# Designed miniproteins, single chains: the designs that were tried, part 52

Each design is a single chain, and the fold is of that chain. pLDDT is the mean over its residues in the fold that is shown.

## One batch from the design tools (miniprotein)

Design m1795
Fold by ESMFold2-Fast:
Structure m1795 (fold): chain A 97 residues (1-97)
Amino acid sequence: SQEEEEKKKEMQKRVEELERRLKEVTARADQVIAQSTPEQAAQLEAAKAQAEQLVNNAKEAANDPNSSVEGIEKAIEAAEKAIEQLEALVDQVEKSL
């Protein structure tokens, strides 16, 4: 339906915003990793990898014509949470430096 196509187009825009946020937070994470303890660096690297994977999953879902709107929304929500967790961890570790 046209309404479903419009919703999917809006989801694609949300994924583009997630990719932008991911780029910004990974740049910050990389700077913090360079100054972190090995334990902090490992946690940041793991959170970074998870955020990158979930954003890629959301991108793939949004670009798959067989994906449901609900499926795309769930993938976006998972990616948003992963970015938020990475941002919080970066802020926490940065304050300890």
Scores: mean pLDDT 89

Design m1796
Fold by ESMFold2-Fast:
Structure m1796 (fold): chain A 89 residues (1-89)
Amino acid sequence: MEEIVDKKEVETRNGKFTVEVVIGPDGVPQVNLRDENGKVIGSVAIESFRPGEVVTLGIVSLETNDVVEVTIKVGETPAEHKIMEAKAR
């Protein structure tokens, strides 16, 4: 079962995409990029980050090659990760 922790909309050249921080079935947090139809078009795993750390990840769309930069503040628990910023490159 996948749990959505946080999400943010981002405007790109190819439409409005949604960035989601989710807890996957293996308990590993990941960031998904969804298109306007809700299809996952990019994903990156969040591994071994320390609480309070701020990290910037690039997610590449598998369909359009758009790059979305996502800045995340790592929480004390997986459920507390927060998207601070999401922007198209």
Scores: mean pLDDT 75

Design m1797
Fold by ESMFold2-Fast:
Structure m1797 (fold): chain A 79 residues (1-79)
Amino acid sequence: RLEELERRARALAEGAEDRERRVLTAAGLLEALRLVREERGGVESEEEREALARLEREMRRLGITEAELEEARARLREA
């Protein structure tokens, strides 16, 4: 659920440095978008595309790498 992922991301972020907290938040949002897409049978909405585009712009601005994001997403799935 979206709420579950957000709570996990917040819990993991509470003990992390500022940058790591932002990476965990972005990873949580990506996992939430993935679950929403799966619930709809893989159909991507305009809102999802806009949210993903905003997240990608934010990641580029902050210098967050794909590797950092994928590691954070793995931690969220395993936590």
Scores: mean pLDDT 69

Design m1798
Fold by ESMFold2-Fast:
Structure m1798 (fold): chain A 59 residues (1-59)
Amino acid sequence: SPAGRRRAIQRMIDEMLASKRKFDENTTLQDVLESLSPFADNEISQMLIDEIKAMIDKG
């Protein structure tokens, strides 16, 4: 359901932000992008995907 997906995305974002090991120097922007890909239909995930793609394109 849309509500269930939104809750799952929010939890994933919260866990990623809370865990240094999810966003350490060994984590590539591509790895983060791939982890967000299944949630591309959510507004928050879409914003993150767009930002990460922009960072990859600039690097």
Scores: mean pLDDT 62

Design m1799
Fold by ESMFold2-Fast:
Structure m1799 (fold): chain A 88 residues (1-88)
Amino acid sequence: AAKEKEEILRQAEERFRGELEAALQHVRDAGDKAPAVLEELEKRVEETLQADIAVARALGDDEMVALLERLLEEARERLRELREEIEA
């Protein structure tokens, strides 16, 4: 049970990080449209993770809530760093 839960959380984290990296690269590849693509990505990440957190809370999955809240903070920081990179 505990090991199965750890594997589910690990797979969710890996999927999210992979999707985030692909999305960040898509912003970099957007050229002159990068600021607009980044703004849309920031909104999409916030809305998607907040929805996933709400679902996890409704299910009483405290471990998934904690993971998703940590991933949201990580995503916010990565998006801020990319914004600074693009604006430099």
Scores: mean pLDDT 86

Design m1800
Fold by ESMFold2-Fast:
Structure m1800 (fold): chain A 94 residues (1-94)
Amino acid sequence: MKEAYEAGYRYALLVASQRTLDPAAAAELGAKHAHIADEAQALAEKSEENLYAVIKGVKEGAEEALKDPRLAEEDKKLLQEGIEGLEKILEEME
């Protein structure tokens, strides 16, 4: 559970950080931390409880990413919509 949550949280922060960079720097950051996405996916596939924890981590990581003033308004809007979608998924999984 904790590892799954942390993997999802780290993944959300990584994706948001890439949005604050130019395309080349974003690609380099993604390549350096490719293991984060792989770890989150692998953990989510192990159990429903781990899937819930990963999704919750992604949601809370996205909420933290919204605090970054470097994020463009369009990207903040997409993150907010993503957070709302994840909240509905978590409600359905209860």
Scores: mean pLDDT 78

Design m1801
Fold by ESMFold2-Fast:
Structure m1801 (fold): chain A 65 residues (1-65)
Amino acid sequence: SMAERIRERLRRLEAKYGVKMSPEIVQWLIDNKPTDESIEAAVRALDLGFSDSLALEIAERVQKK
């Protein structure tokens, strides 16, 4: 399923960047049908120390392109 695919992608990115996503972020990503690029942008923002809300804003902007 799309949700399982997103969760698998997130687990791999969490391991790669050494970050942990809150359940709220994971659910938002599942609900918004994000592209791989938008998921990666959110994870990178969190790795850089950006807030959850800013990371989601960045993901949304990338997805709209």
Scores: mean pLDDT 75

Design m1802
Fold by ESMFold2-Fast:
Structure m1802 (fold): chain A 103 residues (1-103)
Amino acid sequence: LQEELDRVIKEAEEEIAQAKKDAELFTKSFTTDDPEVNEIAKELGDTYLKAVEARALAKVYEVLSKIDPSFKPLAEEYRKLAEQYENDALKKFIELQLVKSSL
């Protein structure tokens, strides 16, 4: 169980580190001369990072809940937050595509 916890924490750290790089690349790849487009791209990157962080934490708390059931509500809370941020990121991505199409 400790080995499973150590593995899931390491995976979470790696996923978050990768998401930070991906968010930076996303923001840079959508940067234009239009400040409105740039702001939406930044919000997309920030929201994507929050989604990955919440999903990673949900996985960590899920493993912890196998040791101590008191962590189960935290796992559920972060899973719901991840779903919310994932939906928000999708909406921002669609908004970004629509604004770019009108330019």
Scores: mean pLDDT 81

Design m1803
Fold by ESMFold2-Fast:
Structure m1803 (fold): chain A 74 residues (1-74)
Amino acid sequence: LSPAEKAARARLLELAATGRLPTLAEADAFLQWARSLGLSPREVLALAVELANETGDPALLAMGIHAQEALRAE
């Protein structure tokens, strides 16, 4: 993984560690931050899906849905 992907992975796990689904504002803030690191919504979607498959955490699936919506809006 690139340094940007490692940072995004760590922050996704922090969102999951809240024990709740991310809010729209939290998801939007994450996607904007990830974009500042050079990660597209497509790359965020791929990372969220990989982590959701690894952990089974519904917060990561929800983040994946937010990334998919952002990708469609482009």
Scores: mean pLDDT 81

Design m1804
Fold by ESMFold2-Fast:
Structure m1804 (fold): chain A 61 residues (1-61)
Amino acid sequence: DSKKRFELLNKLYDEALKNIDTLSEEEIRQRLKEIAKEMGFELTDEEIDYIIRQAKIEKER
């Protein structure tokens, strides 16, 4: 569980980083939810928002 969840979070973070400059936050949110669902996880809106926030911080650096 922990390893698969870590792999999921990294995949979602990479996807958010890739799209942060080209897609709206709502589009990214929907994309991340779909990826998580395909990998067998359901994430809260708070968890998704956290990932998007981290991607934005990384892009500002």
Scores: mean pLDDT 80

Design m1805
Fold by ESMFold2-Fast:
Structure m1805 (fold): chain A 77 residues (1-77)
Amino acid sequence: IDELIDRIAGLIPDPDLAAQLERTLRHMVETKAPAETVRATADAILDHLLARGRLSEAQRAEMRALVDELVAALEAA
């Protein structure tokens, strides 16, 4: 789980935005947020970054695949 969060954050070129996303996802894992809530929150952040030109479509797709892995890991825990 920690490695998946770090990998997702690592795809964001802006270190401050990367740190913010990492903190948000880690907080949701710590508070045992439902998998659907984690996915919805991640999608909202990724859509926001795409809209601001901070991510390409390809980077968004790659990050969504990692979010799917994170959600699956949370459901298995």
Scores: mean pLDDT 74

Design m1806
Fold by ESMFold2-Fast:
Structure m1806 (fold): chain A 120 residues (1-120)
Amino acid sequence: SADELIDELVKDFEEGLKRIVEEAKKDPQKAMETLNELFLKLLEKIDEIVSEMKKATPEEQERIKQKVIDALNYIIEGLKKTAEEIKKNMKDPETQKEFLEAIDSFIEYLKKIAEYIKKL
């Protein structure tokens, strides 16, 4: 169901962001790989959620849309908090800059996805 996919998406992101913070302390390259993996999984889950949503009644579609938008906004806030933790834990300025730019790009893309979902 769309609800199960959205709940899984949120859970995967909560766990993934925690992993990124911990990995960034020891292995920034591994942390970047985890961030990229989360991005790709999010894109796949959004496609699945949209497909399941289209099978629902109009009333359920509006509920699912709101739940997805709320989930995306929650993930954006989590990414912002992760960026602050990266600033504290990643000592190399060049690696820190690359990582923060990747997070900013991710946030920008999530905002575009939220706008897309609103228009459905």
Scores: mean pLDDT 87

Design m1807
Fold by ESMFold2-Fast:
Structure m1807 (fold): chain A 67 residues (1-67)
Amino acid sequence: GRLAQAADLLHRQGGASREAARAAAEAAIKNGDWSVEELGRILHERGGLSREVAVGAAAGLKALGLV
């Protein structure tokens, strides 16, 4: 499902732990439609990704239609 795919992307490409990736993916999907900038902020704050990695991961999630 979308959650599992989003968490896998954050873990593999973002370098987040499996647990942090799942928590960040859940926050991104649950809390509505985000811009790349807003989603990057959530991934940085909730997933522990650096700001640059978080923005790239946010763009990837939106490009894949996962959020």
Scores: mean pLDDT 76

Design m1808
Fold by ESMFold2-Fast:
Structure m1808 (fold): chain A 61 residues (1-61)
Amino acid sequence: MEELKKAEEERKRLDALIDAGAPVAEVSQEANRAVHEYLKAGDEEKAQELADWTAARLAAR
């Protein structure tokens, strides 16, 4: 439960960075942190979805 909450906090930070137009390197680092926390929480599906979503958002820039 605590690992999932940490993953959600990292996801919110990632969303804020994307909305702010942060550099690709910073967005990628935060996305990797969020993905890692979802994997630690056992949520492989959300981890993969987040990775794909982040890649799509960066490709749209």
Scores: mean pLDDT 79

Design m1809
Fold by ESMFold2-Fast:
Structure m1809 (fold): chain A 99 residues (1-99)
Amino acid sequence: SADELLARIDAALAEHGTPEEVAQARKYAELTFKGLKDPLTLEFFLRYVIKSLPTDTTTSLVEKLAFLRVAVEKAREMGWLNEDFLKLAQEALDALLAR
């Protein structure tokens, strides 16, 4: 479920980052997505970011997990968190934690 996925992301964030690092990373992710006003562009960008997180070498694990957390929460808020989106996010989380 979405709640189980979000709980897994939150547990990983707590394991790998300090509360301050997690808060800063989440704020940065929220500001990044807030800039996109068009819903269609935002949906494609959320999916693109989630797919790109496991292969990105420029950000920390905490930053990647925060981006995943905020993207999933935004998708849920917008009513886009269907089974295919949830599977995409679960696969991204599993890939991030396997490294």
Scores: mean pLDDT 85

Design m1810
Fold by ESMFold2-Fast:
Structure m1810 (fold): chain A 81 residues (1-81)
Amino acid sequence: SPLEEGARRAAEKIAEILKENGVTEEDIKVVRITLVESAKLGNPTLTIRRAEQVIRALAKKYGFSEETVQKMIDIVREYLA
């Protein structure tokens, strides 16, 4: 679906930022799975909410800034519009 394709593209874009912030491939895979599986439910708002939740959990774990968090959320919103 267009939503699933958007989720895959968003996941690839935010994976670049996550790698720059020292996030492991294992945790990046969790982000990709979360976005794609959420998108299969057909609800963009729910998909964005779940993306935000996983990104914020990683911010706490890896110590990256609110600005970095917001940048990734904005990317997800752009691709799921």
Scores: mean pLDDT 86

Design m1811
Fold by ESMFold2-Fast:
Structure m1811 (fold): chain A 85 residues (1-85)
Amino acid sequence: NEEVKEALLRALEVALERLEARLPAELHEALRRAIEEIKEVIRRAESAEELFGGIVEALRRHLGDAAEEVLRLLDEVLVEYAESL
């Protein structure tokens, strides 16, 4: 569903801005790389399982030990964004 993918991509742009405000500056470059990989995962994913797995893998690849904390913050920010619609 292209419309859902476009909505997720817009949500990621908002999420990136909010995550950068909440994370140390040292993580910002790795976060931006992770978000770019997540955008590609969204564009190519054919299932929810593929999407969630790809997001987790992208975060781990770019953020290493910080991946779990960033994943929690990303979930929180996306919920806040959805509630603001």
Scores: mean pLDDT 80

Design m1812
Fold by ESMFold2-Fast:
Structure m1812 (fold): chain A 86 residues (1-86)
Amino acid sequence: EVEQLVQQLENTTDEAELQKLVQQLIELAMKERGEEIEKLAEEIYNSDREEANKLLREYHKELQSLPEAERQALTIALHVKLEELK
């Protein structure tokens, strides 16, 4: 469950275990919205700072309808994809 993974992530200090939990959260998020997340990350990366901030705000606003744990998983997945593009 996403809630269990988020709770474990917050309580983990072992770097290897932290990476495994982050990967599991990303896999869950990508299974549900992978294409959307990848497309959004690419759009943000290719946008100027103002447009990128607007896209991020719109994404977070859309996530407000989802449970907290799912919002966290989708947020982590987007940020990881953005870091991969740098």
Scores: mean pLDDT 73

Design m1813
Fold by ESMFold2-Fast:
Structure m1813 (fold): chain A 69 residues (1-69)
Amino acid sequence: SPEEELELKLKEREVALAVLDKLAEDPNASLEELVELALRVGKELGLSEERAIRVAREVYELYQKGKAS
């Protein structure tokens, strides 16, 4: 449903913001550290492990592309 889709996106956004906060504090944080953080935050929110990992990887990739520019 549209309501379930919105709730899922809000959970994914909260995980993404946590990963971005970690990268702001530690720009050299590894993908493994960010995945561990995403899984922790995602579990509290009821987000699946697969989605939490995907969000961490997407944020990490975008951040690395920004640093390489």
Scores: mean pLDDT 85

Design m1814
Fold by ESMFold2-Fast:
Structure m1814 (fold): chain A 62 residues (1-62)
Amino acid sequence: NQAELDKLEKEYGSLEEMEKRLANGKKVLATSTDPTVLAVARHELADLEKTLARYKELLESL
């Protein structure tokens, strides 16, 4: 499913960029004291984790 991989890469960036976004989000959760920032980071991390898992599944199926 190369087309699905291309779509994800266009929307979320490369696999490396998604992994960096996850790492940055985890740092925000560990260091931030702002409840709004924490809520946004939790939501974004959950979405990125699902997207990254799907990206890896597609790579394995090539």
Scores: mean pLDDT 78

Design m1815
Fold by ESMFold2-Fast:
Structure m1815 (fold): chain A 65 residues (1-65)
Amino acid sequence: MELKKAILDFVGMAVELELPGLTVEFKGDTVIVTTKGVSKEEAERALKGLKEVAEDTGFSLEVKE
């Protein structure tokens, strides 16, 4: 997988998820999402969408609070 293309595909899909206040960081084939400062309910909804995008784009998803 070309990492640069995979990142662009991920970002394109994630833009439609309306991610308020979430921080996203890429480390190799892993996407790290920080939910600090977001409500639990909002974080859970966004993480569900991000997990599906990560599976579709071939990334592993890690969550930090």
Scores: mean pLDDT 69

Design m1816
Fold by ESMFold2-Fast:
Structure m1816 (fold): chain A 75 residues (1-75)
Amino acid sequence: SPVEKFKAFLESIVDGSVEVAQAMFDHSLKLMERKGTPKDEIDNERKKMEELLQRSKKKSLDIAQQKYKLYQQLS
């Protein structure tokens, strides 16, 4: 249905943004490894970024769901 396609489109936008952010973070972690940063410090930074990324993704999905619900009311 058109509504299902619209929802999938909103989800695809969010996923694309998350993938870019993840790739940039992975690159940063590899640079830290090359500089000889201790593994425990790298692991701590990874955990912090994963938590921030999950929070950002949830917020974006919540906004997308609100827009989708509004779209349903207008249809």
Scores: mean pLDDT 68

Design m1817
Fold by ESMFold2-Fast:
Structure m1817 (fold): chain A 56 residues (1-56)
Amino acid sequence: SLEIETEASLRVAPLGAQRVAELRRQNPDASADEIGAALQPVLAETRKLIEELEKK
């Protein structure tokens, strides 16, 4: 449902933002491709969390 998707997004969004910030701190020249690759696991975790929440 939309409520479950919103909850999952709110929980994961700070982790994604922090991951990007940390990547840029370690590598200021990080490319868009590198940032995109770093966010792929975060997107997978979001989908996993949605499935877990939907089981309730």
Scores: mean pLDDT 72

Design m1818
Fold by ESMFold2-Fast:
Structure m1818 (fold): chain A 86 residues (1-86)
Amino acid sequence: MEEEEMLKRAEELVKKAKEYLEKAKEAEGEERLKYALEADIQASLALMYFGILKAAGIELSEEMKKVKEEAVEVGEEATELEREAL
């Protein structure tokens, strides 16, 4: 996969993670847990792509560094919602 394709996939995953996180915030109980887990999974996959790029020696643009930071933040918020639901 080309570098640009990996960056695009990471950005799409962060976008999906944010959508699931918002659904989790509006939901309760089992449904909240389900959406929080989906948000965490999507954010973790995005971070995996950023990890692969780092291992390959690829420098992230400032825009992509912000997307990576957002993936970390979504993952942390999703984890807190998971703890609240359990």
Scores: mean pLDDT 83

Design m1819
Fold by ESMFold2-Fast:
Structure m1819 (fold): chain A 68 residues (1-68)
Amino acid sequence: GMEDAEKGFEAARKAEELGKKGEKEEAQKYLDESQRHATRAVLDGHVEEAEEVGRAAREAGKAAGLET
């Protein structure tokens, strides 16, 4: 549901923050969490919100020096 998209955004923001602190392993865990929430949002029919979560996760990954 919409809560999955919201949680996906929250996870992406935490990944960005942790990545900037050099906590790459923890940042990757939150990126993985963000991807799981995006997948659930797609399955619930919230495709556009899932796409926005994907963009946020990609940006967070770049900030952390990680691949998404």
Scores: mean pLDDT 78

Design m1820
Fold by ESMFold2-Fast:
Structure m1820 (fold): chain A 94 residues (1-94)
Amino acid sequence: DEEELREELEKLIEEAARHRGVPVEEVRRVIERSIEELGLKGKEALLAGLAIALAMTLGPGQREQAEKLGKAFEAAKRGEIEKALELLEEAKKG
């Protein structure tokens, strides 16, 4: 459901902004610009955005989670929706 993914993305953008100590608008612009430069739309864009936002909430030592999020981002770029979702869920559990 795109609406559920969009809502989750907004929550993660707010969390990333708090974690990094920057305005929410700055985080949103960085993510939106990255997605636009890649020409992504729909679920692919939302999943790529989720991977970026979640990676921005990671702390030192969470390198394995960061690697999984990188793979989720690449899967989203290729339109591999199911694989991107799987990798995002795995990263959330670690």
Scores: mean pLDDT 83

Design m1821
Fold by ESMFold2-Fast:
Structure m1821 (fold): chain A 73 residues (1-73)
Amino acid sequence: SDAELSVQAIRRSVDSLLERLRRGEISADEALAQLQATLDTLQQQIQVATPEMQALLQQVIAYVQAAIAEIKA
């Protein structure tokens, strides 16, 4: 589904961002700002999503939240 493809694209973007952070290509502050912006967008989308889309969005929201927690640790 298009929702599943969108979730996979967001996961890849998060993974790419974390890799760039680990390599020192971006700062932790820059990574956190980008992840927070992504999280805010996803939280808005889930409020108007279908139940099927909500399940997929909940998964990627959890993934982004885990990435933020990892950087803050």
Scores: mean pLDDT 84

Design m1822
Fold by ESMFold2-Fast:
Structure m1822 (fold): chain A 81 residues (1-81)
Amino acid sequence: DEDKAVFRRAQETLVRLYQMAQEYSGDKKLTGKLLRLALELQAAIASGDVEKMKEIIGEADKLLSDLDSQRQRERQRQLLQ
C-alpha cells in the first residue's frame, strides 16, 4: 500500500525535523524553517493529505541533505585551522 509507505515516511521525516530543530536551536532562521516544515507535515498527516505529505517530505529531504553538506564543510574548515 503506497499510502501506508508515505505515512510511515512522513512520521520518520517528522521525527528527523524535530531532532534537527533541537540540534540547531542556536540558529533561529534554520530552526524556524525546520519547525514550519514539521508543523505542516503534522497537519498533512492529521488530514490524510498524501500529496501534501509527499511535497513536504521532498522539501524536508532537500533541507536535511543541505545540512549534512554544511556539516561536511564545517569539518573541513576545522582541519584548515
Scores: mean pLDDT 80

Design m1823
Fold by ESMFold2-Fast:
Structure m1823 (fold): chain A 55 residues (1-55)
Amino acid sequence: ADELLKSADSYVSVLRDMGYSLNGADRNRILQYLEERAKAGLPNPSLKELVELLS
């Protein structure tokens, strides 16, 4: 939903500010992970968790 899209875009912006080069596939992976966590009733992931996801 709109909130998950905004969260994904926010995370992408922060990771880019940290020097990560992210494309549309990376953004989609982050969005899918946020969707799965929301479906499981979990809070938004930390930046460390997302860095590990993209590694």
Scores: mean pLDDT 80

Design m1824
Fold by ESMFold2-Fast:
Structure m1824 (fold): chain A 90 residues (1-90)
Amino acid sequence: PSEEQIEELLELVREALENPGVRVGVAGMKIGFENLGTKEGKELVERLKETAEKIPEIEVKEIGNLTILEFKDTPKGREIAERLAELALS
C-alpha cells in the first residue's frame, strides 16, 4: 500500500475516535469499529471499510454492527497495526 492510503486510513480512524456514534476497540492484531446506530457513524464506518479494503495487509470482516480490521502477520501488516493501535490508545 502507498503511504497516502495508510495516512487516509489513519485520518478515518481519528474521525471514528472523535465520533460518538462509533465505538473503537483494539485487540491484538485487530481493530474494531462498532456502529452505535447514528447515520453519521454508519457513513464513517462504511468509508473506513472501503479505504481499508484497498490495503492488501488488511482483511475486513463484518459481524452485525461491528466492522473488524484484521492485520496480516507480515512486517507491513504489523507496522500498520501498531500505528493504528497507538492512535486508538493515545
Scores: mean pLDDT 83

Design m1825
Fold by ESMFold2-Fast:
Structure m1825 (fold): chain A 65 residues (1-65)
Amino acid sequence: SVKRRFASAYSAARILEVVGDLRVEEEGDRIRVTKLRDTPGVDATVEALRRAGEEAGYRVEVYEE
């Protein structure tokens, strides 16, 4: 389901936030993702969150440091 796909993608992004590779900020129906490190898997995780977030009704904005 859309809800489960979003929860999975968000959890993966949150793990990368904990290790310092990403910063994730939620504000209403908007999610801001900032890429802090270019480590393997970061781009795939960001793309999965963008896609799942958009399917769930969020606007996902991606930035680089």
Scores: mean pLDDT 85

Design m1826
Fold by ESMFold2-Fast:
Structure m1826 (fold): chain A 100 residues (1-100)
Amino acid sequence: MESLQTVRLSEPLKKLMESEGVEGDTHTAGTVASALVRWLHKNGLRDPNDPLIVKLSDTELGKLLGVDSVNLDELGEIIDKLIEKGLLTVIPAEELPKEP
C-alpha cells in the first residue's frame, strides 16, 4: 500500500507543500505525490521534446533533490529521493488490529 504509506515532511518540503494547499507535517505518500505533481506543473519547466520531463535546475525542489530534472512518469523515484535526502521520513504502520 505505497500510496497509503504515512510520511513526515521536513521543514523545507513542508513549506513547498503548503504552497499547494497541503498543510501540516504528516501525510500519505499519495497526498505528497499529488501535491508534487501540481507544484511541478506550476513551477517547473517542461521539456519541449518530452512533456513528462520537468526541469528543476533553479527551483527550490531541484536544490532539495540535487537534480536538474525529474520524470513525472517516475514519481515513485522522486519520493524515494526525498526519503534518501531525509526530506521525507517514512512512518511504519506496525498496527495489526489485535483482537483477542
Scores: mean pLDDT 73

Design m1827
Fold by ESMFold2-Fast:
Structure m1827 (fold): chain A 99 residues (1-99)
Amino acid sequence: SEEQRQIIEQGLANLVQSIKDFLKLYLERLTDPEFKEALERLLKELEAAKTVEEQVKIILEFTEELEKMPIRSEEERSLVSEMKEFKETILKLLETLNS
């Protein structure tokens, strides 16, 4: 239904905002320059994106890139784990929206 579609689209928008808030807080906890630069670039790209669709694509692509980076700290492992969970939630919402 149109109402269900709007609820899912609002859910995606809310999730993107939660991810942005999480990343801003997490940036303060990272010490590795490469991880910090990657997150700073991601946040700039998310702020520049005009639609939730563009923001979702950026988050998904970044999560795949992040999974390929060498992990050297507990903070980095926690970041990768949380971003993978966000990715799974996004994919489930997108599957429901496209059904």
Scores: mean pLDDT 83

Design m1828
Fold by ESMFold2-Fast:
Structure m1828 (fold): chain A 79 residues (1-79)
Amino acid sequence: EKYRERFRAAVELAYGKGLITEEEYQALLKEIDAETDPEVLKQRAIDLVSKILGLPKEEVERRFEEGKTVADLEVEYLK
């Protein structure tokens, strides 16, 4: 569940920043709800946050393993 919620939060952030369309946003939310592989959810969350924040994927993964949320990283790197 942790990476499912992180990927959802990352998709919400991307939509809020105008990086994806409403159609893409709705499609991604359906994909999140349908995905059963936690490693796929983990990699997609890391990949999207890395792209949004301009951070290396290794750093995003490290911060998530430290217990940081997407909102925590948005405040630190974008606000």
Scores: mean pLDDT 83

Design m1829
Fold by ESMFold2-Fast:
Structure m1829 (fold): chain A 87 residues (1-87)
Amino acid sequence: MKSMSELQEEFARAWADFQDGRISLEEFEKILEEYIKKVIELKAMTPEELLEAFREALEEAVRNGVISEEEARRVLEIAERILEKLS
C-alpha cells in the first residue's frame, strides 16, 4: 500500500512534467485518474477536499503564469468527471 506522501509525490512529478510540456494533457489525465482513485480508495481525502486542493493548486499555477486559465479549467473539469465516475 502506498502512503499518502508517495501518492502526492508521484502526482507532483506528473504535474510538474505537464507544466513543463514533458507530458501531454491526455497522459496527465491518466495519472490524475489513478491518483484520484487511490486517494479516494485510501480515504486520504474526501472528493470535496480533493477538488478544493486541485482548485487552489490550479489558481496558484495560473497566478504564477505557468498555465492558462483555460488549461486550469480543463484540468479541473477532468478531475470533476473522474470523481463523478467513482461516485
Scores: mean pLDDT 77

